# Designed miniproteins, single chains, continued (2): the designs that were tried, part 14

Each design is a single chain, and the fold is of that chain. pLDDT is the mean over its residues in the fold that is shown.

## One batch from the design tools (miniprotein)

Design m4484
Fold by ESMFold2-Fast:
Structure m4484 (fold): chain A 55 residues (1-55)
Amino acid sequence: RSVKEKQEEIREGSENNLELSLETIKENKGSEEVIEEARKNAEEDLEKKLKEAEE
């Protein structure tokens, strides 16, 4: 298995999921604070997964 391929897949999935989540938050009267928190959580999760894929 290739670490780079796995990382690329993780990035694509995370980006897609974040976009969908932000869309949902916006439709549900999401505040900027909630959107910012969702982005931060997604970015932290992405970094964790990328490091795990590297190990």
Scores: mean pLDDT 77

Design m4485
Fold by ESMFold2-Fast:
Structure m4485 (fold): chain A 71 residues (1-71)
Amino acid sequence: MLEEIKEILEEAAEKAVEKYARENNLSEEETEELRKKVKEYVKKLVEKASTLSEEEQKKILEKAKELLEEL
């Protein structure tokens, strides 16, 4: 469960950064800075998820899959 949440959030983060960079014509430096911020945020979300019940983790996993679909 937690591993799946991590993988999906990391994949969604990469797609989100790439999409945003492309749409906003970001420089390579700006894209890397955004990527760093998003990765740090994902790390914090995964740490929070690890403290939650299995039921709560399932809800997070479903929400993460929805977000990935939108990217």
Scores: mean pLDDT 78

Design m4486
Fold by ESMFold2-Fast:
Structure m4486 (fold): chain A 75 residues (1-75)
Amino acid sequence: LEGEEQQLIDFAKKYAGEKTAEAIRKAIRNATSLDEAQEEAKKVYDEALKNGASRLVAEGLATGVYYLAKKKIEE
């Protein structure tokens, strides 16, 4: 989980900015249910777009956040 989270954060820093990377870390930490994981993934999507990421990058980051949050909750 930690290695996968770090890869997603590093990708976000490079393609979506430092603030998006911070939002990803918070999103994964804050999600305690699948509904919250979906809400947090949407926040990451919105933050990525705000910081100049393409829609494709924002969607990929949001999907990654949801996947990692779900894996953490189901662990």
Scores: mean pLDDT 84

Design m4487
Fold by ESMFold2-Fast:
Structure m4487 (fold): chain A 58 residues (1-58)
Amino acid sequence: EFELKEKPKELTIAGNYDEIKKAVDLAAKNGVKVTGYSTTLTDEEIKELEKKGFKRIL
C-alpha cells in the first residue's frame, strides 16, 4: 500500500520508562520486536514492559 518507511524486524531503544513504553506500544501495532536497555527502570516498570513483549538487554 505505502512503502515510505523501512522498518526492521527488531527495534532497539535506550531511554526512560515513558520512551520505552511508547516504543513498545508502537512496535505492537507494527509487529516489530522491541529490545532495549535502561539503568533507570525500576523492577516493576521492567515487569510491566516485559508483559507487553519487551525484552531488556542490560
Scores: mean pLDDT 69

Design m4488
Fold by ESMFold2-Fast:
Structure m4488 (fold): chain A 114 residues (1-114)
Amino acid sequence: SMERAEKIAKEYLEKIKKAVEAGDYESAVSLLIEMIAALLNELAPDMPAAARAEFEALLRKFASEAQANKDDRKKLVEILKKFKKGLLALLRKHAPEVVPFMEKVLNEAIKVFE
C-alpha cells in the first residue's frame, strides 16, 4: 500500500541520513538499495520476473559504481543522480504509477548526500 511505502521510505531515509552524517557512505548506499527493493516489493509486487531482473541488474550496477567511489561524496551524488534517471526510466516502462513516489524519495535521498 502507499501508506506502508511512505512508512518504509521515512524509516530508511532516517537511517540513510544518520549513516551519511557519520561519514559511512558504504552503509548509506546499502540502506538506499534495501529501501528501493522494499519499495518495489510494496508498490509493484506483481512485477514479472524479467522486469524484476532489469531492476536487479540496475541496482547491482549502482552498488558496484558506488562501492568504487565510497570515499568520494561528490562522486556518489553524481552516481546517485545517474542511477535515479535509470531507475525512473525503467519504472516508466514497467510500473509508471510508482514514478511520482519513487522520484520524490530519490530526490530526498540525493539531498541527504548533498
Scores: mean pLDDT 89

Design m4489
Fold by ESMFold2-Fast:
Structure m4489 (fold): chain A 84 residues (1-84)
Amino acid sequence: MEEEIKRLEEKVRELEELAERARAGELSLEEVLEAEIEAGVALIHASVLLRYSEDEEVKKRLEELAERIARISEELARVRDELE
């Protein structure tokens, strides 16, 4: 579990960097769409880990990660709409 959470935290950080680049106009439409897919997969992963976790501290960390992913997805969707 801890190693999976750490990998998810690393992925969320990568996605946050992609969202920043998308806001700066550095990503193509294709790259924004790919980032949206990756964010969606990360959210599913966080949701699965939340469902099977019994530790309240772990649940809080996963909920925080899910909130960060949701914000990334909303931001990427906004950028995508501007590019389309």
Scores: mean pLDDT 84

Design m4490
Fold by ESMFold2-Fast:
Structure m4490 (fold): chain A 61 residues (1-61)
Amino acid sequence: SREEVEEAFRRLEELAKTLPKDEQDHYRMVLEHLRRMLERGELTPEQVLALIDRLIAHAKA
């Protein structure tokens, strides 16, 4: 759902704030890109959720 995607974006944004600046900048760029692709219909909400889950897992590893 839209609410689920927005919550995932918020979680990624908050996680990025806890990382070193270089990594934070990278995650913010990726988040911006994913948001644009979703808005253009190039990615589905389900695809965006899956990508965000993988990004969060990578950041925590």
Scores: mean pLDDT 80

Design m4491
Fold by ESMFold2-Fast:
Structure m4491 (fold): chain A 70 residues (1-70)
Amino acid sequence: MEIPPGYVAIRVGGGSSIDDLFDIRNYLDKNYPEAKLFGNYIRSIVVVPKEKAEEVVEKLREMGFDARIL
């Protein structure tokens, strides 16, 4: 996976079902339409603009997921 210039990858874990993946996707589609989601509900990667990365990490943690900038 190649990260575009100005973007960063966020590792997301702690999901238990496909509904968790849909919750992440719906959050991103509503707030960050430029973001991309890869992987599965157990382990996924979110690619976001660098300026938004900390904000997205904090929100994903608030939602109960493990999130970390790579």
Scores: mean pLDDT 77

Design m4492
Fold by ESMFold2-Fast:
Structure m4492 (fold): chain A 94 residues (1-94)
Amino acid sequence: SADTVARVQAWGAREQAEAEEGYRIALEKYPDKVKKVEELSRKAGLDPANAAKYRAEMEKIVDEAKKEDPLVGKGLDYAGSKAYHEAARARNAA
């Protein structure tokens, strides 16, 4: 139904807004953590054989951040996902 579609779209918009806000907060308060998460996620995207190792290191950083501020954790997850997908696309295009 149109109501179900509207609710799913509203949920997705809220999740995206929270991820973007969390990313902004993380960049301001924890720029070194953002940089490290992006670096580890990029390495995971470029090197599938070692991806699990890099993801485990990234998850530790994200989990520690979530204990302090769940929005910051969401922002770091967003930063990591973006960096991973950009790296994976670059690898697949090569």
Scores: mean pLDDT 83

Design m4493
Fold by ESMFold2-Fast:
Formats: sequence, structure tokens, C-alpha cells
Structure m4493 (fold): chain A 64 residues (1-64)
Amino acid sequence: MEEEIEKKIEEAEKLAKLLATYDVEKAKQVADLIREGIEAKEKGDYEKALELLEEAIKMAKEAL
């Protein structure tokens, strides 16, 4: 779980950086989801962290 979450954070961050060159507002929304996912991980809620990060990745891919 921990390693999977780190990989998804990395992927979501890369997508958010790309998206920022196209749509700053959408990139901010993706960044907010990444932040919430990291916070969930810090609290030990790995399931919620994974869900939020997957949502961030999906949102970024759909917007690109």
C-alpha cells in the first residue's frame, strides 16, 4: 500500500505539472486532491489516500 501510494503521488504530480501548462484552474483542483491524498496517508488512511490519488489522476488525464 505505502509504495503504491508513493507511485500514484508521483504520477499525479507529473500529470498536474503538465496540466498546469494547459489549464491552471484544473491543475489546482488536481493538486488539491493530491494534497488531501497525502494528508489521508499521514493519518494512516491508506484506502482513502489511494481513492483520492486515483481521482486526481483520472481528473488530470480527462482534462489533458
Scores: mean pLDDT 82

Design m4494
Fold by ESMFold2-Fast:
Structure m4494 (fold): chain A 64 residues (1-64)
Amino acid sequence: MEEEREAAKERIKAFYEKHGKTVTDEQIDALLWTAEQLRKIGDEINEWIAERLGIDVSTVKAWG
C-alpha cells in the first residue's frame, strides 16, 4: 500500500543527486523505514518456507 509513496521518494532523491543537490533528512528517514519493512518481509518469507517444508525457521535463516 505504501510502495508507491516510497518509490516517489526514491525518484525525488535520485533526481536531486543527479543534479548535484543535497538530499533532505526526510528522504534518509524514508530509506531507513523502507529497509526496516524489507527486513520484516524477509522474516515472514522465511517463516512461510519453514512451514511449507516442515523445518525450523532458524534452519531457513541459515540458508540465506
Scores: mean pLDDT 68

Design m4495
Fold by ESMFold2-Fast:
Structure m4495 (fold): chain A 71 residues (1-71)
Amino acid sequence: SADDYEAQGLAYMVEGQEYERAGRLEEAAEKYRKAADYFEKAASLSSPEDQARYLRLAAHARARAEELLKK
């Protein structure tokens, strides 16, 4: 369900934050990308109103991953 995908995405966001605090930036970026993937899955199963919220969460997670891996 969308709720299950949201929960998984949030769990990966927490893991990403933990790796980021530990200075493990490549691992943090991987977790943020996984979070984004799950939020996008949640969006695909959601009403139009909820879809916007999930896509915003996915965009946020991807932006954090890109920032950590920036040249």
Scores: mean pLDDT 86

Design m4496
Fold by ESMFold2-Fast:
Structure m4496 (fold): chain A 88 residues (1-88)
Amino acid sequence: MVEDLKKASVEELEEQLKNFEEQAERAIAALPAEKQEEARELAEKAIEHFRKAVEAHKAGDYEKAAEHIKKAEEYAQKLAELVHEGLA
């Protein structure tokens, strides 16, 4: 993770964040109304941690960037699980 982050450009991380934001927006829109609020909260937390990871990477703090990527992935996974359950 940390070694891969050192090889990734800031531009690549920003593109990944944008792609996640677009995917999350579409997934949330497809959910039943009762699931949308929880899904938005999870997406917002994932996006916040992705942004913090980009900021840490820009500062050269790859350890902090890796920690925030891990948190972002945890929230993104919870969102994916909620979307899967909500569409079933």
Scores: mean pLDDT 79

Design m4497
Fold by ESMFold2-Fast:
Order: C-alpha cells, then structure tokens, then sequence
Structure m4497 (fold): chain A 68 residues (1-68)
C-alpha cells in the first residue's frame, strides 16, 4: 500500500515520494491520526538542511501509521 511504498522511498532518501505516501496514508485515517501525521510531516520538513534525516523521519512516520 501507500504506507509501505513511502517507508521504502523514505529509507532510500526519496523525501518527495515518502511525503506523498504519508499524505495519502494520513487522508485515510481519523482526524486525530491525520493531525498527528501532519505534525510529524512538518517536523520532518524542518530538517530540510539535512535531507537524509528528513527522509528517515518521513519513513519512520509512515511506519507508525502502518503499525496503528
């Protein structure tokens, strides 16, 4: 699914693809879960001066969404 693809893309350093997958996964969740995913996405984006850390952050956010 989108969350699995996002984890793989984030782990490989594709922040754009991972971000799209996170957004798509979040849109299928309850309002609270969607808000949590949005906050995590913003926190990942604040690491724009370290793209590897941002990619890892997005992958971890998607992994949490898959485990819930």
Amino acid sequence: GAATLGIELGSSGDTEGAGDALSQAASSLSTDAANDASIEGVNCGMKDNDSAAAAKCLAESLEKLMSS
Scores: mean pLDDT 62

Design m4498
Fold by ESMFold2-Fast:
Structure m4498 (fold): chain A 58 residues (1-58)
Amino acid sequence: GQADELAARLVRFGVPERSARALAQRYVDAHPGQPLTPQNLADFLSISVETAQRLLDA
């Protein structure tokens, strides 16, 4: 699911597995029925859209 996909990308960026899974689940819960987009991820994590895009391309 989207949470598993985001968690895997966060782990690749150096986030510990447990924290990555928790963050990914919180993102999905905050964005029900919405696709995983750089804009939504940037707003959720308080990072730039460019950084969010790089994370999603990982």
Scores: mean pLDDT 82

Design m4499
Fold by ESMFold2-Fast:
Structure m4499 (fold): chain A 60 residues (1-60)
Amino acid sequence: MKEELVEAAEKALIDQGLSPEEAREFARRLVDALMASRPDQELTIEEVVKAARAAANARR
Protein backbone atom coordinates (compact mmCIF):
# COMPACT_ATOMS: atom_id res chain seq x y z
CA MET A 1 0.00 0.00 0.00
CA LYS A 2 1.09 3.60 -0.51
CA GLU A 3 2.80 4.96 2.62
CA GLU A 4 1.72 8.57 1.93
CA LEU A 5 -1.98 7.61 1.78
CA VAL A 6 -1.75 5.52 4.97
CA GLU A 7 0.06 8.37 6.78
CA ALA A 8 -2.59 10.91 5.69
CA ALA A 9 -5.42 8.61 6.88
CA GLU A 10 -3.62 7.97 10.19
CA LYS A 11 -3.26 11.71 10.90
CA ALA A 12 -6.93 12.31 10.06
CA LEU A 13 -8.03 9.47 12.37
CA ILE A 14 -5.88 10.76 15.25
CA ASP A 15 -7.45 14.21 14.72
CA GLN A 16 -10.88 12.53 15.07
CA GLY A 17 -9.88 11.10 18.48
CA LEU A 18 -8.49 7.63 17.76
CA SER A 19 -5.37 6.42 19.57
CA PRO A 20 -2.16 6.24 17.47
CA GLU A 21 -2.29 2.42 17.45
CA GLU A 22 -5.98 2.26 16.44
CA ALA A 23 -5.46 5.00 13.82
CA ARG A 24 -2.48 3.17 12.27
CA GLU A 25 -4.31 -0.17 11.90
CA PHE A 26 -7.53 1.51 10.73
CA ALA A 27 -5.66 3.70 8.20
CA ARG A 28 -3.94 0.65 6.66
CA ARG A 29 -7.22 -1.29 6.36
CA LEU A 30 -9.08 1.76 5.03
CA VAL A 31 -6.51 2.43 2.28
CA ASP A 32 -6.49 -1.29 1.35
CA ALA A 33 -10.32 -1.28 1.11
CA LEU A 34 -10.41 1.90 -0.99
CA MET A 35 -7.77 0.54 -3.39
CA ALA A 36 -9.69 -2.75 -3.71
CA SER A 37 -13.01 -0.95 -4.42
CA ARG A 38 -11.50 1.34 -7.11
CA PRO A 39 -8.56 -0.57 -8.70
CA ASP A 40 -8.69 1.46 -11.96
CA GLN A 41 -8.76 4.85 -10.20
CA GLU A 42 -5.81 6.56 -8.49
CA LEU A 43 -6.49 7.36 -4.83
CA THR A 44 -5.82 10.93 -3.72
CA ILE A 45 -4.82 12.09 -0.22
CA GLU A 46 -8.05 14.18 -0.16
CA GLU A 47 -10.24 11.09 -0.80
CA VAL A 48 -8.40 9.09 1.87
CA VAL A 49 -8.75 11.88 4.48
CA LYS A 50 -12.47 12.24 3.67
CA ALA A 51 -12.98 8.46 4.01
CA ALA A 52 -11.01 8.38 7.30
CA ARG A 53 -13.19 11.12 8.81
CA ALA A 54 -16.36 9.31 7.72
CA ALA A 55 -15.09 6.00 9.16
CA ALA A 56 -14.15 7.60 12.50
CA ASN A 57 -17.60 9.26 12.72
CA ALA A 58 -19.29 5.89 12.01
CA ARG A 59 -17.38 4.33 14.96
CA ARG A 60 -18.80 6.91 17.43
Scores: mean pLDDT 75

Design m4500
Fold by ESMFold2-Fast:
Structure m4500 (fold): chain A 66 residues (1-66)
Amino acid sequence: FQEQLDADTYLVFGQIYLAMAKKLEGDEKIEALEKAIEYFRKAVQLGHPDAPALLKEAEEELEKLK
């Protein structure tokens, strides 16, 4: 199998969902934050240097809603 997505792509998807989440409320915000966290975790696993800070930001936003 060929992996088509790289760490930069996962980071960008995470940033898009995080930006969307900041404009949303309730269940939609939670879903957007969960997707941002998923993509940032994949970026961290692939070694993106900016991903850990963005992952922490998304997790902190979700924790405020719990």
Scores: mean pLDDT 81

Design m4501
Fold by ESMFold2-Fast:
Structure m4501 (fold): chain A 63 residues (1-63)
Amino acid sequence: ADELLQKGSAALNAGNYDEAIKYFEEALKIDPNYKPAWLGLAFAYRKKGEKEKADEYIKKANE
């Protein structure tokens, strides 16, 4: 679980938002309640300008 989160975070820092999204989605396939992965998706979509998707994932992270 943590390995995919680390890869996603590294991709975000590199500006590879689509790659980051793939890693966070894979982490959530393993653990759908993994809040750090929901926050990672929210951040990636916000960086892509997709505010509505980012807001949706923030709500998931707060559950």
Scores: mean pLDDT 80

Design m4502
Fold by ESMFold2-Fast:
Structure m4502 (fold): chain A 66 residues (1-66)
Amino acid sequence: MPATGLVKAPTREAAEAGAEAARKVEGTLSAFVVPTADGYVVAITAEDEEAEKKAKEAAQKAVEEA
């Protein structure tokens, strides 16, 4: 069943990098940037919890490197 996750990002650029990295992970159904009052989040939907975990890890790494 699909799993959803969120990755926080301080800037739009970092969030977009995170979303792009998440989309490259096998099993990721969607990843997109959502603006919030405190910054940005990458909203991830994946086929299952394992794919969601990998997509979140890829997104977090991309956000940290941006």
Scores: mean pLDDT 82

Design m4503
Fold by ESMFold2-Fast:
Parts: C-alpha cells; sequence; structure tokens
Structure m4503 (fold): chain A 71 residues (1-71)
C-alpha cells in the first residue's frame, strides 16, 4: 500500500471518530481509535515514520475524546 493511501485512511478514521463523538457513540469512537492504532503499527512496519506519527496522534486524540465523553 502506498504511504499516501495510509495517510488518507488515518485522516478518514479520525474524521469518523469525531462524527461518532458528536453522536454520543463512545464505543464507535473507541473502535476508530483502535483501527487508527493498527494503521500506525502497519505504517511503522513499512518504515513510513511520518504516517506512523500521524496515525498514532489520530488514535491518541480519538481515545481522549472517548475518555472525555465518559466523564
Amino acid sequence: MKEEELKKKAEELYENAIKAYQDGDVETVRKYAEEAKKLAEEAKNLGFKDTYRMAAIASARALRLAKEAEA
């Protein structure tokens, strides 16, 4: 898979997490965070350091949204 495709997927996953957060669907936010984490690991294994960091940040931000929604 090309690095540009992985970057686009990471961006889409975070956008979907924000929509789920706005809908109050915390479980779906956590699901997208987990998928972004898997994407980050895939990018890291392929040597795409910038994509790995972007996906890891997206995952962390989505997890934070889920945690704040539960508070």
Scores: mean pLDDT 79

Design m4505
Fold by ESMFold2-Fast:
Structure m4505 (fold): chain A 67 residues (1-67)
Amino acid sequence: SLKEKLREKILRLIALKLRIIGLELELERAKKAGDTERAEELEREIERLREEIKKLEEEIAELEKKL
């Protein structure tokens, strides 16, 4: 159902947002340690996840319009 699809996407969105928080904490640690290679890797991963979140938010908005 549309409600089940919406619930699944919302739970995925929450999981991705929590993952970003964890990665941002790791990024802070890498920057404080002067680990530029690790910091760049983490910044790329965070950017990738933000793109995924944007797509999920668009999909959620489309599903909400159909309810």
Scores: mean pLDDT 88

Design m4506
Fold by ESMFold2-Fast:
Structure m4506 (fold): chain A 97 residues (1-97)
Amino acid sequence: SLPQRFSTTLEGDLRAAAEGMPAVGEASGRAETGEALRELLLLAAERNLTVRLEVERGDGGLSGSITVSRDGEEVTSASSDDLAEAARAVIAALEAL
C-alpha cells in the first residue's frame, strides 16, 4: 500500500536516523490493530453488518478509515492516523446502539 509520505526535508532525514523508534511503534500498532479489527469483525458478523476498510501506511504505522454498513446504508464510520483507534471508535459506536 503506497502512497508513502516521503519527507525530503532535513526533518525526514532526522526521522530516518531514528531507526528503532518507528519500527517499535509499527510493531505495537500492528498487534493493537489486529486485536481491534478482530473484535470489530466478530461484532459486525454477530450484527450482520458489512465492514469496509481503507488503509494507508505512514511512518508510525497504519492509518485509515472504517465504514460499517447494513444493506448498503452506513451505520457508523471512523477515521484516524491510528487504525486501531478508528476500529475501537467504531466498536464503541456499535456497542452504544
Scores: mean pLDDT 67

Design m4507
Fold by ESMFold2-Fast:
Structure m4507 (fold): chain A 75 residues (1-75)
Amino acid sequence: MAEIYLMLGRYLFHQGRYEEAIKYYEQAIKLDPNYAQAWTELGRVYDAMGDLETARRYYDQALSIDPDNRRARAL
């Protein structure tokens, strides 16, 4: 389920394993492309890696699905 991939991605992100976290967030999005939280978490990983342009694109995608998403709203 998409939720399990999101949880695994968040665990890996907490461990600093950003590339692996990205893969799990991408799996969550493949299962549910309207999973705004997965798009937001993917943006957060790229933000943490210093790729602000990619992070912004993912935050914009999250906002297009859920306009009241506070984590993406700062963009």
Scores: mean pLDDT 80

Design m4508
Fold by ESMFold2-Fast:
Parts: C-alpha cells; sequence; structure tokens
Structure m4508 (fold): chain A 93 residues (1-93)
C-alpha cells in the first residue's frame, strides 16, 4: 500500500521531468538527469539509460550524468561499459 503509493509518485515525477526535458526548456539536461534517477530508483534501467543518454547529449561535461549512466550499465550487467563511462565521469570531475 505505502510502497505502491511511493512507486506511483516516483513514476509520475520521472515522466514529468522527462517531458520537461523534451520541451527543451532551460535546465533540460537536468530534467533528463532527474528522470533517469527516478527511473533507476524504480528499477526501470532501460528508461534510466535513455534519460541519462539524453542528459549527456545536451551536456556532455556533466560528470554526474556519466557516473549515473555507468551505475545503470553496472546494474544491467554491462561491467565493461560501466567502467568506461565511470572513467569518463572521473575525467570531467
Amino acid sequence: EELEMQRFIIEAAAVAHYNRGLRGEPGAADHFLEAGRYFDLLGEYQKAKEAYELAIKLDPKNAEAWRNLADVYEKMGETEKAEEYRKKADELA
């Protein structure tokens, strides 16, 4: 009951941030970053990956986006890509 309500709120937040990013308003990269974070929290790793990839496409120097993308790849079992993207994040920090 409580967990279902929390999941619904997080999903709504993820979708809202993703749509704000798609509108291309100021902070679009940060909106994709937040959407990815919420999708990751929900265990929706494919959607989290896509959101983080959009964040880095708009802001390739955002170390947090690269780090979060690496964490998602690790959760998906893609260890080599996770290490590559984590290294990229470290180079930008």
Scores: mean pLDDT 84

Design m4509
Fold by ESMFold2-Fast:
Structure m4509 (fold): chain A 85 residues (1-85)
Amino acid sequence: MIEVEVVKEDPEKGYLVARAVVRREGGQLTIEVYLEKAKKIDDSDEYEVLERQLVEKRTIPAGPLTEEQARDLARAFAEEALEKV
């Protein structure tokens, strides 16, 4: 499983995280992109996820993609989702 996070800090909304999860099953690659609203946990660099919404799901043949290419594609989808917020 590959997971990519893109974080945007908004003064009014707090931390917005676009999380792309890549799963390889049965010769197929599934990329799910979630938009998460998070808050910083007191006195730490850790974040608590308050809300999570699935905004995109794509299933493609696994064969043509390397792990690095799958990660780059997941990051691009996460960045695109975050740009729309």
Scores: mean pLDDT 72

Design m4510
Fold by ESMFold2-Fast:
Structure m4510 (fold): chain A 63 residues (1-63)
Amino acid sequence: MTPEELLKEIGKEVKKNFSKLTPEQREKVAEILRRIQANPDASPEELERLYEEIKKIIKEATK
């Protein structure tokens, strides 16, 4: 997956599950997204790690 495609997937997953998140989980996701936006030249490996953090938060919220 390209960094561009990965960012689209991150945004898609966040939008899809945002209403299921607690306010604290939303803040954590927002912080990760701000880190991604602050570093648009992040490596694919770094983006993958940040995506995994977001997926973990969503998984916790949707259980």
Scores: mean pLDDT 75

Design m4511
Fold by ESMFold2-Fast:
Structure m4511 (fold): chain A 53 residues (1-53)
Amino acid sequence: MEFDYEYAAKILGIPLEKVKSLPKEEVQRLVKEYFLAKDNNDTEKLEEIKKKA
């Protein structure tokens, strides 16, 4: 999937510097998990992703 780091930082709710410190594949996985959780209205999973990121 294509994304920029600023976009990923905004949707994950974490600083850009932290997103850039993560491997690209990890950022892509977190973004994918975020959208899956959002589509399923899984608020607990969204909170977990925010804490993990």
Scores: mean pLDDT 72

Design m4512
Fold by ESMFold2-Fast:
Structure m4512 (fold): chain A 91 residues (1-91)
Amino acid sequence: MAEKILENAKGNLAGQVIAAGIFYTDAKRYERLAKEGHTEFIPLAEKYREYADKAQAEADAVLARRGPWFTREEIQKLYEEYKKKLEEERK
């Protein structure tokens, strides 16, 4: 959904996330026009949906690589490692 794509863009500002939002909105517009009787827009709606999905997948891959939010277990491990380094620096 467009709102979910915007929320992902807030964390990373990846061009792919912004592009996904734009493509998804265009796909929805073309789908609506097709439902209103402009059936020539059906292939455009599908094509733009595919573009949106590809851009979203790329954005998700970038977010996974950067780790914008960690699991509770990963955060705990990072905190323990950071604490250990601070203790070593004080010795």
Scores: mean pLDDT 64

Design m4513
Fold by ESMFold2-Fast:
Structure m4513 (fold): chain A 72 residues (1-72)
Amino acid sequence: MEEEIEAFLKKLEPLAEEAYETGDEELKKKVFRELAAELKRRLAELLEQGKLSEEEAAALLARIDAALAAIE
């Protein structure tokens, strides 16, 4: 489970780096929103497949929502 999430994050690292390099705050927020949406979708899929518990999914969703709130 965590390994899958880590691999997904590593795949997105180049996109995050581009946003960071340009210093474009709006682009950075856009990339982050897309990442958060994809992570939520992935968590729902893992929960459906039984690879993630409801408790673990809830904790991760709460962290994602808190991170999204922090960038607004």
Scores: mean pLDDT 69

Design m4514
Fold by ESMFold2-Fast:
Structure m4514 (fold): chain A 56 residues (1-56)
Amino acid sequence: KREEVEKLLKEILKLIKEGAPLEEIDEKVQKLADLTGAEERDEVNELYEKLKKEIE
């Protein structure tokens, strides 16, 4: 779902910003991959860029 994808993207970006271990980031990325398919790739990418700008 979009809400779950946004939540995971926020968590991933927060971990990256805080310099968390790759293992923690990778775990969240795997969850994101499980929620998204090829059909949602563009939507996820757009969301990622938007959230990245807000967190960076």
Scores: mean pLDDT 69

Design m4515
Fold by ESMFold2-Fast:
Structure m4515 (fold): chain A 59 residues (1-59)
Amino acid sequence: EEKKKIEAKKNFINYYKDYLDRLERDVAAVEAAGLLTPEDREIIESIIKKEKENFKKLL
């Protein structure tokens, strides 16, 4: 029982970490292309910060 719970949690954490890594890379690419306004950047940074806070709570 514990082993299955630990495996499920690790699997979820790995998927979420991969999602966050991809999100940050995509945002950096859009920023490098000059496609982000200051307002867009502020909103996106807020979203990423919240996602990282949620990820930290999973650990």
Scores: mean pLDDT 79

Design m4516
Fold by ESMFold2-Fast:
Structure m4516 (fold): chain A 65 residues (1-65)
Amino acid sequence: MKTKEEILEEFRKLAEEAQKELPPEETEKLLTEALLKLQEAIENNDIEKMEEILKEFKEKVEKLK
């Protein structure tokens, strides 16, 4: 299972990729949604939820390509 640090690092890389590939408005919306969910998971120490959020964010970025 991925560590909290690994999940945050992957999220950072995906966010950077999304900023390059997607329109700014769409990227900002996706990032805001993902960051809010991620913040909740961090506050609850729910690593499994953080991984789920990362996967969902990745899928949303792929759909918009």
Scores: mean pLDDT 78

Design m4517
Fold by ESMFold2-Fast:
Structure m4517 (fold): chain A 78 residues (1-78)
Amino acid sequence: SLREEARRLAEEALRLAKEALRGAKTREQLLRAIGLVLRAIGLLFDVDITRDDAELRRLVREARELIREARALIAEVS
């Protein structure tokens, strides 16, 4: 289902954001990683309360974008 997909993607985004946070070496990287973690937590809450398919599709897109941003930050902190 869309909700299951959105939840899985949001959970993956949180996992990657936490990984970026662990690798962060500068204040700028730390703040970016914290922002990604907070956004991922917000997505998880939104997925649980959202009932509309159009909103779930938007959350799926947002989660994919967050995963992309988290992966980019992980590459920077390596």
Scores: mean pLDDT 89

Design m4518
Fold by ESMFold2-Fast:
Structure m4518 (fold): chain A 77 residues (1-77)
Amino acid sequence: SELEKIDEELKELMKKADEVRKRLEELKDDPEAVRRLGLEERLKHLELELRRAKIEGNEEEVKKLEEEIEKIEKELE
């Protein structure tokens, strides 16, 4: 069913978010690298929200999340 596919996709996204958090912990000895990677982790959270919004069919939320992602990408420059 469609719900089962959505549930499986969400579980994979959550698993990836946890792996990113562990990577931040591994870089704790380099505060500057941690700060830079913190922006990438924020992007990962927004990507998860974007995927959920697309699954829910919320076009308005999708647009909002895409704009937020673009702003953070500029911060990474």
Scores: mean pLDDT 74

Design m4519
Fold by ESMFold2-Fast:
Order: sequence, then C-alpha cells, then structure tokens
Structure m4519 (fold): chain A 93 residues (1-93)
Amino acid sequence: NKKIEENLEILKKIFKETLSKNSDADEDLLVESILQLADFIKQLSPSEQEALLEQAKNTKVLDLSEGITSLALIAAYENLSEEEIRKLIKENK
C-alpha cells in the first residue's frame, strides 16, 4: 500500500530526529518499550492501526515518546526483529 509506505517514511524521519535529541537514552529500555508497543499495535484492528499511524505522522512534538511510537509502528508494519530495532537505534544514536 503506497499510502502506508509514505506514512512509514514520515515516521522514520520522526524517529531519527527524536533519537538524535535523546542520544543518552538507555538502549535496552528503548528496545523493550518499542517491542512491547509493536506487539500491542499488531493486536489492534486495521482501522485502529491506521488511526494510530495518522496520529503519529502528524505529531508536532519531538520527544522520546514520539520516537518510541514511531519506531514501534514501523516495527509492527514491517515485522522488524529485536536485532533490527536495536541496529536502527545504534545507527541513529
């Protein structure tokens, strides 16, 4: 779905910007939070997932929680492993 792919690219930008401002954040706590939220998102209905995606992509606040939500949505849609999530955090920290 082209629309979902475009939204995920916006979320990747939010994640990178947020993580660069929070480079001192604990990696293991970030990974755990992202995995837990991604698992929760995977259990939501498609309409609830789409609503969360729309809310996340329209965020104007770039705090750590928005970065966690953005990567959790990407992880849920792309079925990212823990190691892939950890790698993305390291590459952008």
Scores: mean pLDDT 81

Design m4520
Fold by ESMFold2-Fast:
Order: C-alpha cells, then sequence, then structure tokens
Structure m4520 (fold): chain A 51 residues (1-51)
C-alpha cells in the first residue's frame, strides 16, 4: 500500500505532467512559441525528476 507521503508525491508528479501538457497545448495553438514552451517544460521536467 502507498503511504500518505508516496500518495502526495504521485499527486505532485501528476500536477507537473498536467502543467507540461498545458504548455504543449499553448504552443500547439500558437499562443506562445514552441521555443518558449520548451524552456518552461524543461524547468517542470527538472522538478519532476526531483520527485
Amino acid sequence: SLSEEELKKHQEKLELEIEIGMWRIKAAVGLISREEAEKEIEKLEEELKKL
């Protein structure tokens, strides 16, 4: 069984993955450049690796 701490980690990972997806969508619809989205995604991927 997952501990409460492991469950929180899972939730944080999911939230980061959702945010990454949101940046990809913003780039896909032309709201921001792909290059700008990639920079923000890189930061979020670093946070994801920390978890």
Scores: mean pLDDT 84

